# Designed miniproteins, single chains: the designs that were tried, part 2

Each design is a single chain, and the fold is of that chain. pLDDT is the mean over its residues in the fold that is shown.

## One batch from the design tools (miniprotein)

Design m35
Fold by ESMFold2-Fast:
Order: C-alpha cells, then sequence, then structure tokens
Structure m35 (fold): chain A 108 residues (1-108)
C-alpha cells in the first residue's frame, strides 16, 4: 500500500541520515549545513508523498533518490577537496547501498 511504501522509505531515510551524521565532521559548518538541508528536503518530500495520489508515488520516490544523490555528491566533493578520499569512498558506497534499497522498495 501507499502507507507501507512511505513508511519503508521513511525508515530508510532515517538510517541514511544517522549514518551520514557518523561520517561527517560534526565541527565543520559546511558539512552540518548540507546535512541539515538534506533533512529538510527529505521531510518536505515525505509530507508531499503522504498528500499525493498513489499514482504519483513512484515519481516522488525517484525525486527523493535524486535529492539524496545531489546532497551526497556535494559532501563527496567537499571530502575530496580536503584530500579525504576514504571519506569520499564511504559516502559513495552509502549512496550506492541507498539506491539499491530504494529500487527494492519500488519493486515491492
Amino acid sequence: SKEEVIEKLRELLKELVERLRAIIDQSDPEEQALLAELEEDLEALLKRMEKAPEEELPALIRATLGVVKAHLGRLIELARSKGDEEKAERLEELGREFEERVKEIIEE
């Protein structure tokens, strides 16, 4: 159902944000600002999904994946600009895992 899909996505996004908090530098204001913006964008998309017709849900889930990829991309660029290739690789792997799990939700 629509409600079950939204709840699975909400749990997956919560896990993503928690893992990002563990990876980012909590003292870096640029990284904290990007994470905060991601959290706000994700909450807005979840609220939109709850109000949208069921037929719009696949497009909104794809939009959510796009938003996650864009924010992760900026964090990866910041990590690489600082010479932290290990952090960049962790963020890339997190993005790949997230995309695979989102595809599984859509296919259910």
Scores: mean pLDDT 85

Design m36
Fold by ESMFold2-Fast:
Structure m36 (fold): chain A 80 residues (1-80)
Amino acid sequence: SSAEEELRRLLAKTSQLFHEIRENKDLSVEEAQKKKDEIKGLVDQVLELVRRHRPEQLAQVQATLDTILSGVENQLKKLS
């Protein structure tokens, strides 16, 4: 479905931004913070789509996204 395609796209972009924070050692703290803010926005979009189209999966998706956000915070601490 189009909702599944959008979810896949948003999740792929979230993973790409996290990969950039993790692997790009030349990132400034400000650039990493901007990428974190973009990830947070993508997370909110994913959760809104899941609430509307697949509410039964909300708890599992939330847990997965919380793990990603924790990983982002840990990488930011290493850059500062």
Scores: mean pLDDT 83

Design m37
Fold by ESMFold2-Fast:
Structure m37 (fold): chain A 77 residues (1-77)
Amino acid sequence: SLDEELLRLLDGNGDGVVSRAEFATGLRGIIPDISDAEIDALFAAADVNGDGVLSLEEAEQLLVRVSEEYIARLKAE
């Protein structure tokens, strides 16, 4: 499933947190043409405590939301 593929992309090192680089890899899997600036903005919005990492749950929820918004934009065209 897509969820299992996303978890494999995010959990590459098995530490239970998602770095900016792992998050960027996951987003590019969903939106191949996403810019680094868009990734940085999304990551910063989710990283409310400023520690430079996300929990797996926070990263998964954000990726699902972003993918739904991307699909909605594609359908509008």
Scores: mean pLDDT 69

Design m38
Fold by ESMFold2-Fast:
Structure m38 (fold): chain A 100 residues (1-100)
Amino acid sequence: DEEIADRVVEAVEAGPDAVRELLSKASTPERYALIAVRSTLRTAEMPEDELKENIEKTKDLRPKQAERTKRVMEARDDPEKLREIMRESALEGIKAAKAL
């Protein structure tokens, strides 16, 4: 599971050609991991005011999502911390795929 998460994060960091190669051979867990990592990266690109508003609106109904959004906002200028959040997101994606 960690090997799948690491492979997906590595492909995303390597760029579009690596992601394309991954997708040509991807299992269901790898596809879910990729969706989760891409979601984290999109969140990292959002303006801070929109992220803060999203956290306030979701913290009561979706506390795990609000906490992740906060962590991404705080870590987005630190590549190493963002990588760790991407890896955690990939692992959650793999877990979701296995539950289906």
Scores: mean pLDDT 78

Design m39
Fold by ESMFold2-Fast:
Structure m39 (fold): chain A 93 residues (1-93)
Amino acid sequence: MIASVDIELKIEGGKTIVTLTLTAGSEALTVKAVYFRASDEKEWTQVMAPTSLGPNETLTAVYEAPYVPGRTYTMVVLDASGNYLAVGSISVK
C-alpha cells in the first residue's frame, strides 16, 4: 500500500464539509489529481492541482457541498500515470 486514506465528514451551517487526508508511505508519491463527486452527480470535480508528497507526508483536500441527508461522497486520488491511487467514500446520515 503506497498511501493511507482517511475521510471525515462534518455538517456546518447547512453545508457538508468532507475532508480527505492522504498519508504517503515510506516512498515519495506524486498525486496528479484529487477528484470529488456526490452520489447524485455525474461529473467529477477536481479539488486539487498536481502535488508531490515526500515519505510519510500528509495531503489534505477539502470539499464543501450543500447538506443533503443520505448523500454519499466519493473522493478519488490519481497517481502521476492517472491510475487510482486511493478511493474513499463517506455518507451523510
Scores: mean pLDDT 78

Design m40
Fold by ESMFold2-Fast:
Structure m40 (fold): chain A 118 residues (1-118)
Amino acid sequence: APLALAAAGASVGDILAAGGEAGDFAAGVKAAIRVFERLGLLSPADAEAVIAAIDAGHPVVIDIEGGPPGDLEAVRVTFEVRDAAGRLVARAVAEVPASAPEEEKRRVRALLGFAPPP
C-alpha cells in the first residue's frame, strides 16, 4: 500500500513513477487520493469524483506545484483526469497550508517524495 511504502521511505510519487503497469498505476493513484482524503486535504466528494473517472478508464495526471521540496508550505497537488480528446473529466486539488501541524506536513512530505532516503 502507498502508506506502508511511504513509511518505509518510498513516496507515492516514487511508487507511481517507478513504471508499474497501467492497472498498478491507477490503483496507486486511487490509494494516494484516499490518503489525501484521510489527511483532510481532499474533500470526500472530490476524491470520489476523481476515483470514479479513473474507474471509467480515463487517464490520470498528477501535478505538484509550490514551495521548496523540504518546506511544503503553499504546495498544491493536482489530480487531473482527462479523456482521449484532452478534455478535463475530473479534478481534485490538495493544498498544504502554512498553518498545518508539523506532523501533517511530515506525512505529506513523505507522500510527495521530499522525505530523506532511508
Scores: mean pLDDT 61

Design m41
Fold by ESMFold2-Fast:
Structure m41 (fold): chain A 99 residues (1-99)
Amino acid sequence: MMLVGLGVNPNAKELKKVAIVSRDEEFREKVAEAIKKAFPDVEIVYTDDEIKGSEMVFKGEADAVVSDTTFEFGSPVSFGMTTLEDLPGMLKEGADMAG
């Protein structure tokens, strides 16, 4: 079972852009595939820097960040753990609460 760290911008009105934080190509591919199956029009951006991923969400440049580890970088991003299988549902619930 693959666990992923998940942070969501609570002010996101719609899921348009997601940052994936990992140096692992297989992790990036699996997470991107899971997200795009639920949100085919979403833009995926990749970084190996957890601070950059968190800053993108903080600045509103990304609506969510997904990481191969858990980290916390200030407000407004909240981080938790979920499974890869549950990830699309968690992202959808976040977007639906804003719409």
Scores: mean pLDDT 68

Design m42
Fold by ESMFold2-Fast:
Structure m42 (fold): chain A 74 residues (1-74)
Amino acid sequence: MPSEEERLLARLLELLARMSPEQTAELVAKSRAIHDEGLALLAAGVPEEEVRARVIARMGELLDEAERQVAAAE
């Protein structure tokens, strides 16, 4: 069965397929910032499980907003 991370990623990909190029570019930029911060924390020696929890929380917030934007654009 898919993990929570896999479910969030699958929903993100489905949302991206339905978003406008402008909305997609903004979401991608925000997603990159979240992942870049996660990579920086890993490089600084923060435990993987802590980084994972932070990334999941931030991605969840981003996906909630993206879902509302897709619904509004439809």
Scores: mean pLDDT 78

Design m43
Fold by ESMFold2-Fast:
Structure m43 (fold): chain A 76 residues (1-76)
Amino acid sequence: MSDEEKEQMRKWLERYAKSLRDNLIKMGASEEEAQKKADELLQEGLRLIDEGASIDEVMKAMSELALKAIQEVLEK
């Protein structure tokens, strides 16, 4: 990724994590649980960007983590 692509991906990740948090709360998660899951997703995404992952790899990992978080909330 270029430095410009990294910056755009970081901004996308922040918005994506916020959307995940808001959706988990609407689904019945506590604010603490929703924030923790959103923070875990954001930290993993930032780690992948810093380690040189492609845009496609970051997006795939984020989608998988978001689906897992949603499933865990729905199973409670």
Scores: mean pLDDT 83

Design m44
Fold by ESMFold2-Fast:
Structure m44 (fold): chain A 85 residues (1-85)
Amino acid sequence: SMDEEQLDAFMDGLFDLLDRDGDGVISREELRDWLEASLGREPSDEEIEEVMKRMDKDGDGVIDREEFIAWYREELAALAAAFQA
């Protein structure tokens, strides 16, 4: 099990891996690529839209580090359950 400090470090590292351009935000395309890797298949537009809607709390069309960490922490179990069903 990860404690909160280890989980934060993991999520920071994961965000940096997804932020390929190093611009400090995750684009819809970078999110799609991560979901494809996580699912082992190409995600549907509906799956991308649902995840984007949950992450993009500012409504600016990109996901910043704080939005990503907050979403990942809150939705990890729900996301795993949804994609295993």
Scores: mean pLDDT 70

Design m45
Fold by ESMFold2-Fast:
Structure m45 (fold): chain A 81 residues (1-81)
Amino acid sequence: AEELAELLRKGIEAAKNKDVETAKRYLDGAMDAANALEKQGRLDAGVVQIILAMAKRELDEGDYETAIELLERALKLVESL
């Protein structure tokens, strides 16, 4: 859970800097970490994965504000684990 949270924090920071390539790289890492936690029964990764996919789409569309909001929502969900 902490690794996923850390990747989300770094993704948020990159998105705030409008560094789409770095943000997407951290989101891909967060997706992998969420999948690992789901396999361990520690996370309903379906919800986190949907939010991450939506955030990645918003980054691709240049809507950094919406992407950041989505990632902060995912971070709160992960930190509640």
Scores: mean pLDDT 80

Design m46
Fold by ESMFold2-Fast:
Structure m46 (fold): chain A 60 residues (1-60)
Amino acid sequence: EKAEELFTEALLILATDPSKFVDAILKMTEALNLTKDLSPEQRKEIIKRAREKAKEILAS
């Protein structure tokens, strides 16, 4: 939940405002830390969901 939101926010920052790259990296780092105990498959699923949400927001 929280990790998915952080990945989505980081992806949106990278897509819309590259000058905030550091903020995006910090959000990605926090999301990665929250998912440390998850399997690679579970982490891929969270990132996939975050990517789909970001695409939907950007595509309108």
Scores: mean pLDDT 79

Design m47
Fold by ESMFold2-Fast:
Structure m47 (fold): chain A 79 residues (1-79)
Amino acid sequence: MEEARELGREGVELGTEATKLVAEVNKKKGSEEVLKKAQELMKKVGELHRALAAGDLERARELMEEVKKLIEEIKELLK
């Protein structure tokens, strides 16, 4: 119960961060590579929210790590 609630909260926070980051990519007219990663990020965020809604905590943890990695990679490419 508590773990699912904590992951749900983190999932919402990551979704918000991802949305802001994608908006920044579009505003900066990022490269094709950055745009592709932004699309992958939004896809993974959607998968994360579905896993959380299904109570699949193992899949949700895997997707959270993938989302965090994509956020870091996009931030690096935007430097």
Scores: mean pLDDT 81

Design m48
Fold by ESMFold2-Fast:
Structure m48 (fold): chain A 86 residues (1-86)
Amino acid sequence: ASEQSTEMIYEGLLKTAPKEMHPKLDELYERIKELPSGLAMITMTEAAVAYQKHLAQGNYDQGLEEAERIIRETEKEHEKAVEEGK
């Protein structure tokens, strides 16, 4: 269920994004898939919203940077939680 939701959000993003950005979006999506299913869905939603906000203003690079930052911060928090013995 959450995997299907994450994929659907990603597919929607690809339809809106310029084709030149697709390889970078694919890389970010692969990173999101390494997260637990629920966290992956939330992270994908947040990254997609941030990217689309910048895309609407023509700021494609800033949109990718913001999406990557959201993913990176979530990855760090998840790694820390695992290390802390949750």
Scores: mean pLDDT 77

Design m49
Fold by ESMFold2-Fast:
Structure m49 (fold): chain A 58 residues (1-58)
Amino acid sequence: MKGEEYAKEAEKLLNKEGVSLKDIEEAGRLVRKAADAGDPRADEISQKVYEKYLELQK
């Protein structure tokens, strides 16, 4: 699989209605796979994962 596919799947999970902590954790794992594959968007999406995680902790 190419890193772009992992990045797109992670973004889809983060934009899901009723996103849960488990969805955020899964998106984080996908972003790491995208980064390992050299996807230039992985860093940006990683920041979004962190922001969503912080939102759920409020």
Scores: mean pLDDT 77

Design m50
Fold by ESMFold2-Fast:
Structure m50 (fold): chain A 97 residues (1-97)
Amino acid sequence: SSEAEALRKIAKLRGIAEEEEIEKIKTYDDMIELLKKRNLPQSLIEQLEVQHRVAEALRAIGDGWDQALKYLKQGKPDKAEEVLKKAKEKALEIIKK
């Protein structure tokens, strides 16, 4: 995916690992695992984990908005509102972890 390519490019730019290890990065979790193996400062790992949680929360909101738009196109505004409320609740749960 384009996200995996972006993560690998960042890893190469920052010189965090060998090329072969960087090529194995497919997800953000893979990147965090690699950083832990390289014994990078815990504060940096924690910062990246927080950034990942924020990104996941934003994706949950985006997915909820896409689903809400589909319901609005079907003339179901009440279902659209319910989906948006659930998306916000999910995003808040992700951030609080």
Scores: mean pLDDT 78

Design m51
Fold by ESMFold2-Fast:
Structure m51 (fold): chain A 65 residues (1-65)
Amino acid sequence: AELDRRIAELVQRYNEIKTEISKLEEEIKKATDPEEIQRLQAKVNELKAKYDELVAEIERLTAER
């Protein structure tokens, strides 16, 4: 079904973003420059916003079942 395919695609993107956030958080732990840490933190915050949007969309589509 088209709905199942859409949910699967969103779940895949969700997992990709989660992995990217984890990698950035590890880079923040290794960074010693405050400006670099701030830049990486801003990128993490942007990805978390996209992650929250994907979770909301997955929940909305799943509720249509």
Scores: mean pLDDT 81

Design m52
Fold by ESMFold2-Fast:
Structure m52 (fold): chain A 91 residues (1-91)
Amino acid sequence: SVTIVLNSELEKEAYEIALQVQKVGAEMIEERANSSELSEELRRIEERAREIEKRTEELIEKNPEMSREEQLKLEIEIGEEILRIWEEAKK
């Protein structure tokens, strides 16, 4: 097990959002495994999430002077957007 040291409230928030993203992602994978009809829609959601991740990576690469605080805030915003997309898909 990798020991994670959380040194700020922002890092804790980012970690909590990451855990929620992992949980919803796992639920979507299980739903895909149990239903062929949902698999294509879930694939499109995954592609959309990947596009959001790529946009985040490009922003970080374009702004190498970006602080850790700014990076964490961006990661939280992206995580929240991914969570919203996956939660909307369940409706």
Scores: mean pLDDT 67

Design m53
Fold by ESMFold2-Fast:
Structure m53 (fold): chain A 91 residues (1-91)
Amino acid sequence: SREQKDLERIKKAAILALDMLVERGLISEEKAEKAKAQILKAKSSKQVLDIFEQTTKESGVDPSVAASIFTASAIRVVADDMVESGLVPKT
């Protein structure tokens, strides 16, 4: 269903965003791995976003930085999905 695809995309975006935050030293690998486990079990987009927000807040990440990284990861995930679906040519 569309709802399942949307949930899968937001999970991928959140996981990628957590990886980006770890790579930048803004969050620990341990906190990211715990958050990823919770995200994979999430049943709704709201739960994914709540887990991401709580994890970044507990790690002291500035809300604007967390939002920017999440937005960048979401754009990448959507773009990758569109390429795989043949809707957008590979860049």
Scores: mean pLDDT 83

Design m54
Fold by ESMFold2-Fast:
Structure m54 (fold): chain A 117 residues (1-117)
Amino acid sequence: MEERINLIIAKARVVAKRAEEQGFTELAEHLRRIANLLEEYLKETDPEKRDQILLEIVDEAGKVVELAKTLPPELQRQVLDVVSEVLGFIYLTSSNPEIRKKVEEVFKKLKELEAEL
């Protein structure tokens, strides 16, 4: 689990740097926020605060999917791959029905975007 999260954090930071270098500064900021929130999640021991961090990650992921609509194909694929891994991680690790429902809503938006490509 921790190894998987650390890989997702690393991927998010690499993709954020690529987005920033291509002029997609807002997208880079949201990807870095996801990475920072995942690091906070790993350090948090309070279940209520952990759930709050996961909800913030899902919200940021939704914003990233929206921003991904106008990206060049190579960057778009990398961004959607990162978001898919983040959402999959949260869905598999959270037993909270509210968090799972919000993950499903963002996954639906991501899959709808992939179908338009």
Scores: mean pLDDT 87

Design m55
Fold by ESMFold2-Fast:
Structure m55 (fold): chain A 88 residues (1-88)
Amino acid sequence: ADLRETLTEEQAKLVTIATPVVGDEPVPAQPGDLRVRVEETGTTITLDRKFVLDADLNPATAVGQRVVVLEGRSDARVFLGGVVEEIY
């Protein structure tokens, strides 16, 4: 209870980071990747496992877990709410 009050909302939600957009080329999912549905757009994206804090993901509860997806560009970054749908 008290410990959770010391964490910022940003720290508690920051579990995934999208890479800077290199292009719209579709990349097939690799083992350990996450399929995440972005709440703002309803779009599903695949995140490389290296951009997920694995220590914060319990396989038994990871599906349905809410995460923050950070889409980064040199000029702007947006924090988007997402839900884990699958771990590959």
Scores: mean pLDDT 51

Design m56
Fold by ESMFold2-Fast:
Structure m56 (fold): chain A 85 residues (1-85)
Amino acid sequence: MEDLKKALEYAERAIELAKRGDLEGALRELERAVEYLGKALGELEADIVEGMALIYIGVGKVIGDPAEGVIKAAELIKKYAESHL
């Protein structure tokens, strides 16, 4: 439970920072969210979610909206953390 709550908290912070234009801060908080998600759900599920998050980040950069990519990645992590609470 505690690691899932931390994953959720870090994902929410990543969304807030990305919305404020702090993309470096958002990416740091997103990395922490993935770390705690991995501690809670195990390696395979965390690796899959991280892969999907990286796709969102990459797509955001390619289409010229990196903030939206980070927000979508963080929302994905938040969704997985909430579904396991």
Scores: mean pLDDT 80

Design m57
Fold by ESMFold2-Fast:
Structure m57 (fold): chain A 77 residues (1-77)
Amino acid sequence: SAAVEAVLAAIERAIAAATDEAVKGTLEFVLGELRRDPLATVPYALETLEFLERAAEPGSELQRLLREAAALLRELA
């Protein structure tokens, strides 16, 4: 669906902005799970994106992109 594709694109943008390998790995895992089973993954993906947003440097591009991805993901819930 277009909504799922928008979420995947937003997470890919967050991966590109991330500099920490652990954050990149976590986002890559979430991306893979959403591609496999979007609706079943939403609760886990949302909690993970919100956690990473809080842990991100305040005002960073990564924080903004994680917030955008989480907002799009809530539309699937």
Scores: mean pLDDT 87

Design m58
Fold by ESMFold2-Fast:
Structure m58 (fold): chain A 99 residues (1-99)
Amino acid sequence: KKKEELLELIEEIAELQRKLGVGEETIKRLLAAAYYYFDPEKAAELLRELGAEESEIQAMLEEQKEFEASMTEEQYEKYLEIALKGLEEAKKKLKEKLK
């Protein structure tokens, strides 16, 4: 559930960035970075659209898998909580700019 909330926030932030005039290529790069830890398959798809090599994408997916495996479930949940708070703050700042 927390992971789903994070993924929704990532998309909301992207939409706010579009409303502020941020270009689609920049938004795709920001989305890829945001999805890297929470939905690496979506990050990989975005990187492919941006022209990244498959070998680079595979290395990224392997690194993320090792990162997740290095954490206990409790540590991962705490990481999600911290990320959620950070994304909520980012959303608030973007809304203030949009008004």
Scores: mean pLDDT 79

Design m59
Fold by ESMFold2-Fast:
Structure m59 (fold): chain A 89 residues (1-89)
Amino acid sequence: APSLEELRARLADTARLLREAARLAAEAGVSPAFAERLAALGERLAEAARTARSAEEARAALERAYAELEALASTLSAEELELLDRTTL
């Protein structure tokens, strides 16, 4: 099972990737709201990486983030999904 240290590292890495994805989405002209929500999720995961006190807490934060990413993806139009596909997101 992943340790708290490993889960904190995963939270930090995921936060960094989401921040970069938000930048690329904004640059590609994908919905500003989508880019802002990706950036906000990244900020929350970075905070969780610093503040999580247990492996259970860290894992729960990752699970919530994955659920939110799935929900975010479902809000994209066909045109926005095509833009993301073309921009390596």
Scores: mean pLDDT 78

Design m60
Fold by ESMFold2-Fast:
Structure m60 (fold): chain A 83 residues (1-83)
Amino acid sequence: MYSSIKDSYEKILKDSGLKKGDKVAYVPGGGIGPRAAKDAIESLGLEPVPFDSVEEAIEALKKGEVKYILDDVGTMDEAKKYV
């Protein structure tokens, strides 16, 4: 359900050491996942930053333009290699 997906994302963000105003990358698209991700980011006072692809979000993370990428577990694990 949307609410449980959003709650899961909120817990991940809370456990990530992020502070209010920190920029969090996400990839907008159809379906529940991207919508829940954006809503979770906003609900915690973080700044959602849209990217056209995960690869572009990873490049922004490497440059320090965003503090975190909120996507599937595999994508987040890949991003950790560059931080």
Scores: mean pLDDT 72

Design m61
Fold by ESMFold2-Fast:
Structure m61 (fold): chain A 75 residues (1-75)
Amino acid sequence: SDKRAAYLAKVAEALERLAEGADPEEVAEELKKTAGELLGFTDEKIYDQVKEAAALSPEELRRYAELAREKAREL
């Protein structure tokens, strides 16, 4: 659970970076690397999820980042 909590914290960071205008492909590659390091696997769905998230408003991205942090605290 600790590694899943750490991963969700990195997801929140990624969503905040997207809200600040970061490149979705760069963010997706960083999350895929982090998933491999923390969870021992990676999923191509991470790229699709980051690309989809990049279409959201900065306000929505920040809301999802807060939800990810809350979920991390529950693990």
Scores: mean pLDDT 80

Design m62
Fold by ESMFold2-Fast:
Structure m62 (fold): chain A 74 residues (1-74)
Amino acid sequence: SHMEELVRRQVERALEQVRRDVAAGEDPQLAADRATVAVVEEFYATHDEETAGELVREFARRFGEELEREGARR
């Protein structure tokens, strides 16, 4: 689906960004927070409020699960 494809791409990009930032010495939580803010802003800038909210919820669930696996989230 369109929503699933958009969320998958943003999770992949956010994870790669967090990995690079952490490798460069950034705090994992700050790196994850910064990546999350960028994705949320992009969704709200490019979609209506209802669709952006759905995308943000799906992103948060999937990204959070991946971060837990990598130990980057509390």
Scores: mean pLDDT 83

Design m63
Fold by ESMFold2-Fast:
Structure m63 (fold): chain A 68 residues (1-68)
Amino acid sequence: DEEIRRALEALYRAVEAGDQEAANRAGRELTALLESRGLSGDQADDVGVLAVTRGAEAGLAAAERLIA
């Protein structure tokens, strides 16, 4: 899912850059996107944490498993 990948990459880049405002904004956008795909807020938060700690690809794989 290109849209989810792009959102995860935006979050990861903002966190790596230390831009707290951009990270908060990207995190909210990611949560809204994932909730629109049927994930709970808690599941969306877990995906975001995984993306920040293990990279956008790990977050994407987790999101795709939860959506399927």
Scores: mean pLDDT 82

Design m64
Fold by ESMFold2-Fast:
Structure m64 (fold): chain A 80 residues (1-80)
Amino acid sequence: SAEDIYNEILALLKKHNRTELIEQVEKLKELIDAGKFDSPEFKEVYDKILELLDRIYQEDPELARKIAELLHKFLNEYLD
């Protein structure tokens, strides 16, 4: 389920002390739950997530790929 994927993302981010990305992922879920997935706020949060993932990729490419795959799966599950 989308909720299970969301919880898996948060657990992975907490394990790796990625607090800023946790905040952005929580904001993203709040916007999705509010039906604002086509809003300017959604785009701003999504772009920030991509920026943070790029920084993680420079330090730990495997972790960044795992997070990105889970986020992609989460978005596909929620928006389908």
Scores: mean pLDDT 86

Design m65
Fold by ESMFold2-Fast:
Order: structure tokens, then C-alpha cells, then sequence
Structure m65 (fold): chain A 127 residues (1-127)
């Protein structure tokens, strides 16, 4: 199975392909910056889980990661809408790229949710 880092790299390639079709360099820049934020947030979350940090700190890091993921979804949806307006003949292709992007983000979210559940279970056993 692919690592979360590899999945995020694939998701970024798809997101940038959609943003390129929107012909909006500012949107492409925001996509790249938000992917960096998501990677940093996930790394921090995982470090806290691995170090048995307090559940409240792990949950805060998880929320920061989720905010970055939600922002990526919004940016890609904006790029998709612009891309479809500019290239209506490519609408089906753009929708397929966006669906693959969303599927990859869902896989990353599931992995994060598994790690959060594991951390909470481990904390409960200490009580």
C-alpha cells in the first residue's frame, strides 16, 4: 500500500492538472501552498501519535490537518468549476480527474482517522 506522503503527492499532481486547465496561476499557487500545509500538519499529527502525546494535543493537530484537507477540496472545486467553464468539451475529463483527487484525499483521511482512533484507545487503556 502507498504511504500517505505518496498519496498526497499523487493528489497534488491531479489538483495541479485541474488548476492548469482553469488557467489561474494564483489558484495553482494556493493549491501548492495548501498541500505543503497539509503535509506539515499530518507530520505533526503523526509525531504526536507516535510520542503518546495527550489526546487533546493529538486532536488539535488532527483538526489542523482536516482544515488543510477541507481547503484543498474547496480549491480543487473552484478550479474544476473554472476549468469546465473555459473548456466545456473537457468537462467529463475534468470531473474524472476531480473524482480521482477526492478518492485519494478520502484514503488519507481514513488513515488519519485510524491513527486518531488508535491513539484514543491507547490513552483509554492507561486510565
Amino acid sequence: PKSVEEILDEAERLALQIAEMADNPELAKKVRETFEKAREAYKKFLELVDNDAPVEEIEKAYREFRKAMDELVSLVQEALDIGKEKHPERAEELEALAQRFYDLLLKVRIEADINLSYAKEKAEKKA
Scores: mean pLDDT 88

Design m66
Fold by ESMFold2-Fast:
Structure m66 (fold): chain A 60 residues (1-60)
Amino acid sequence: SLSPEAQELLDRLVAAAEKHYGLESISPEELLKMYNDPTNEEMQQLFSDVVTRFVQERLS
């Protein structure tokens, strides 16, 4: 199982992808496959933005 922090980050990534792409539902596993697609630069940028925001909230 994931740590609480990892689960919160994963939930945010799922929510951000669903909102950005207009998806009804996406599993964390499917999201990670999209991120690992080297042709999907948009997903990589979205992922980076969400992670950066999450880390900044923890450090500030």
Scores: mean pLDDT 76

Design m67
Fold by ESMFold2-Fast:
Structure m67 (fold): chain A 89 residues (1-89)
Amino acid sequence: MEEEIEELKKRADELIAKARELVDSMNYWKERYKKTKSLGDEFMYRLVQLEYDRTLAELDSLAEEAEKRGYTDLANEIRQARDEIRASL
């Protein structure tokens, strides 16, 4: 249904935006750790990484749901965005 595809697109856009923000946060804590060598900064990087992994897993689940519903183009769009996000690390 058209409503379902719009809801899936909205969720995909929100998760993609969140994942991109998490990439920026990971890069911030990585660069900070290089300068400080602080266990606290390493711990913060690890926390952001765990949230990043969870967000990518949610994108993968959403792509699989879209594919199972026959929205193959949307599923491919989500997977492509996810791969581009991974390449940014």
Scores: mean pLDDT 85

Design m68
Fold by ESMFold2-Fast:
Structure m68 (fold): chain A 75 residues (1-75)
Amino acid sequence: GVPVPDLTGKSLEEARELFHAFLGAAGDWAQTLDPAKRAEVRALLLEAARRAQEAKTVEELQAVVRELAERLAAV
């Protein structure tokens, strides 16, 4: 699977960098999947990226990461 970042104790700027790295890794992993699962993962990544733009705190961004990781594990 894709390594899930722990944002605890990070600045918001550092947390956003780790989040973007996580999205990139998840996108790369999605390229190894069949077309239907790839489309599902793509939709999840787009939703997570949109929610992350609205996040004002590291805790909010960590919640987006956690939910995305759980949904990706179910694919």
Scores: mean pLDDT 85

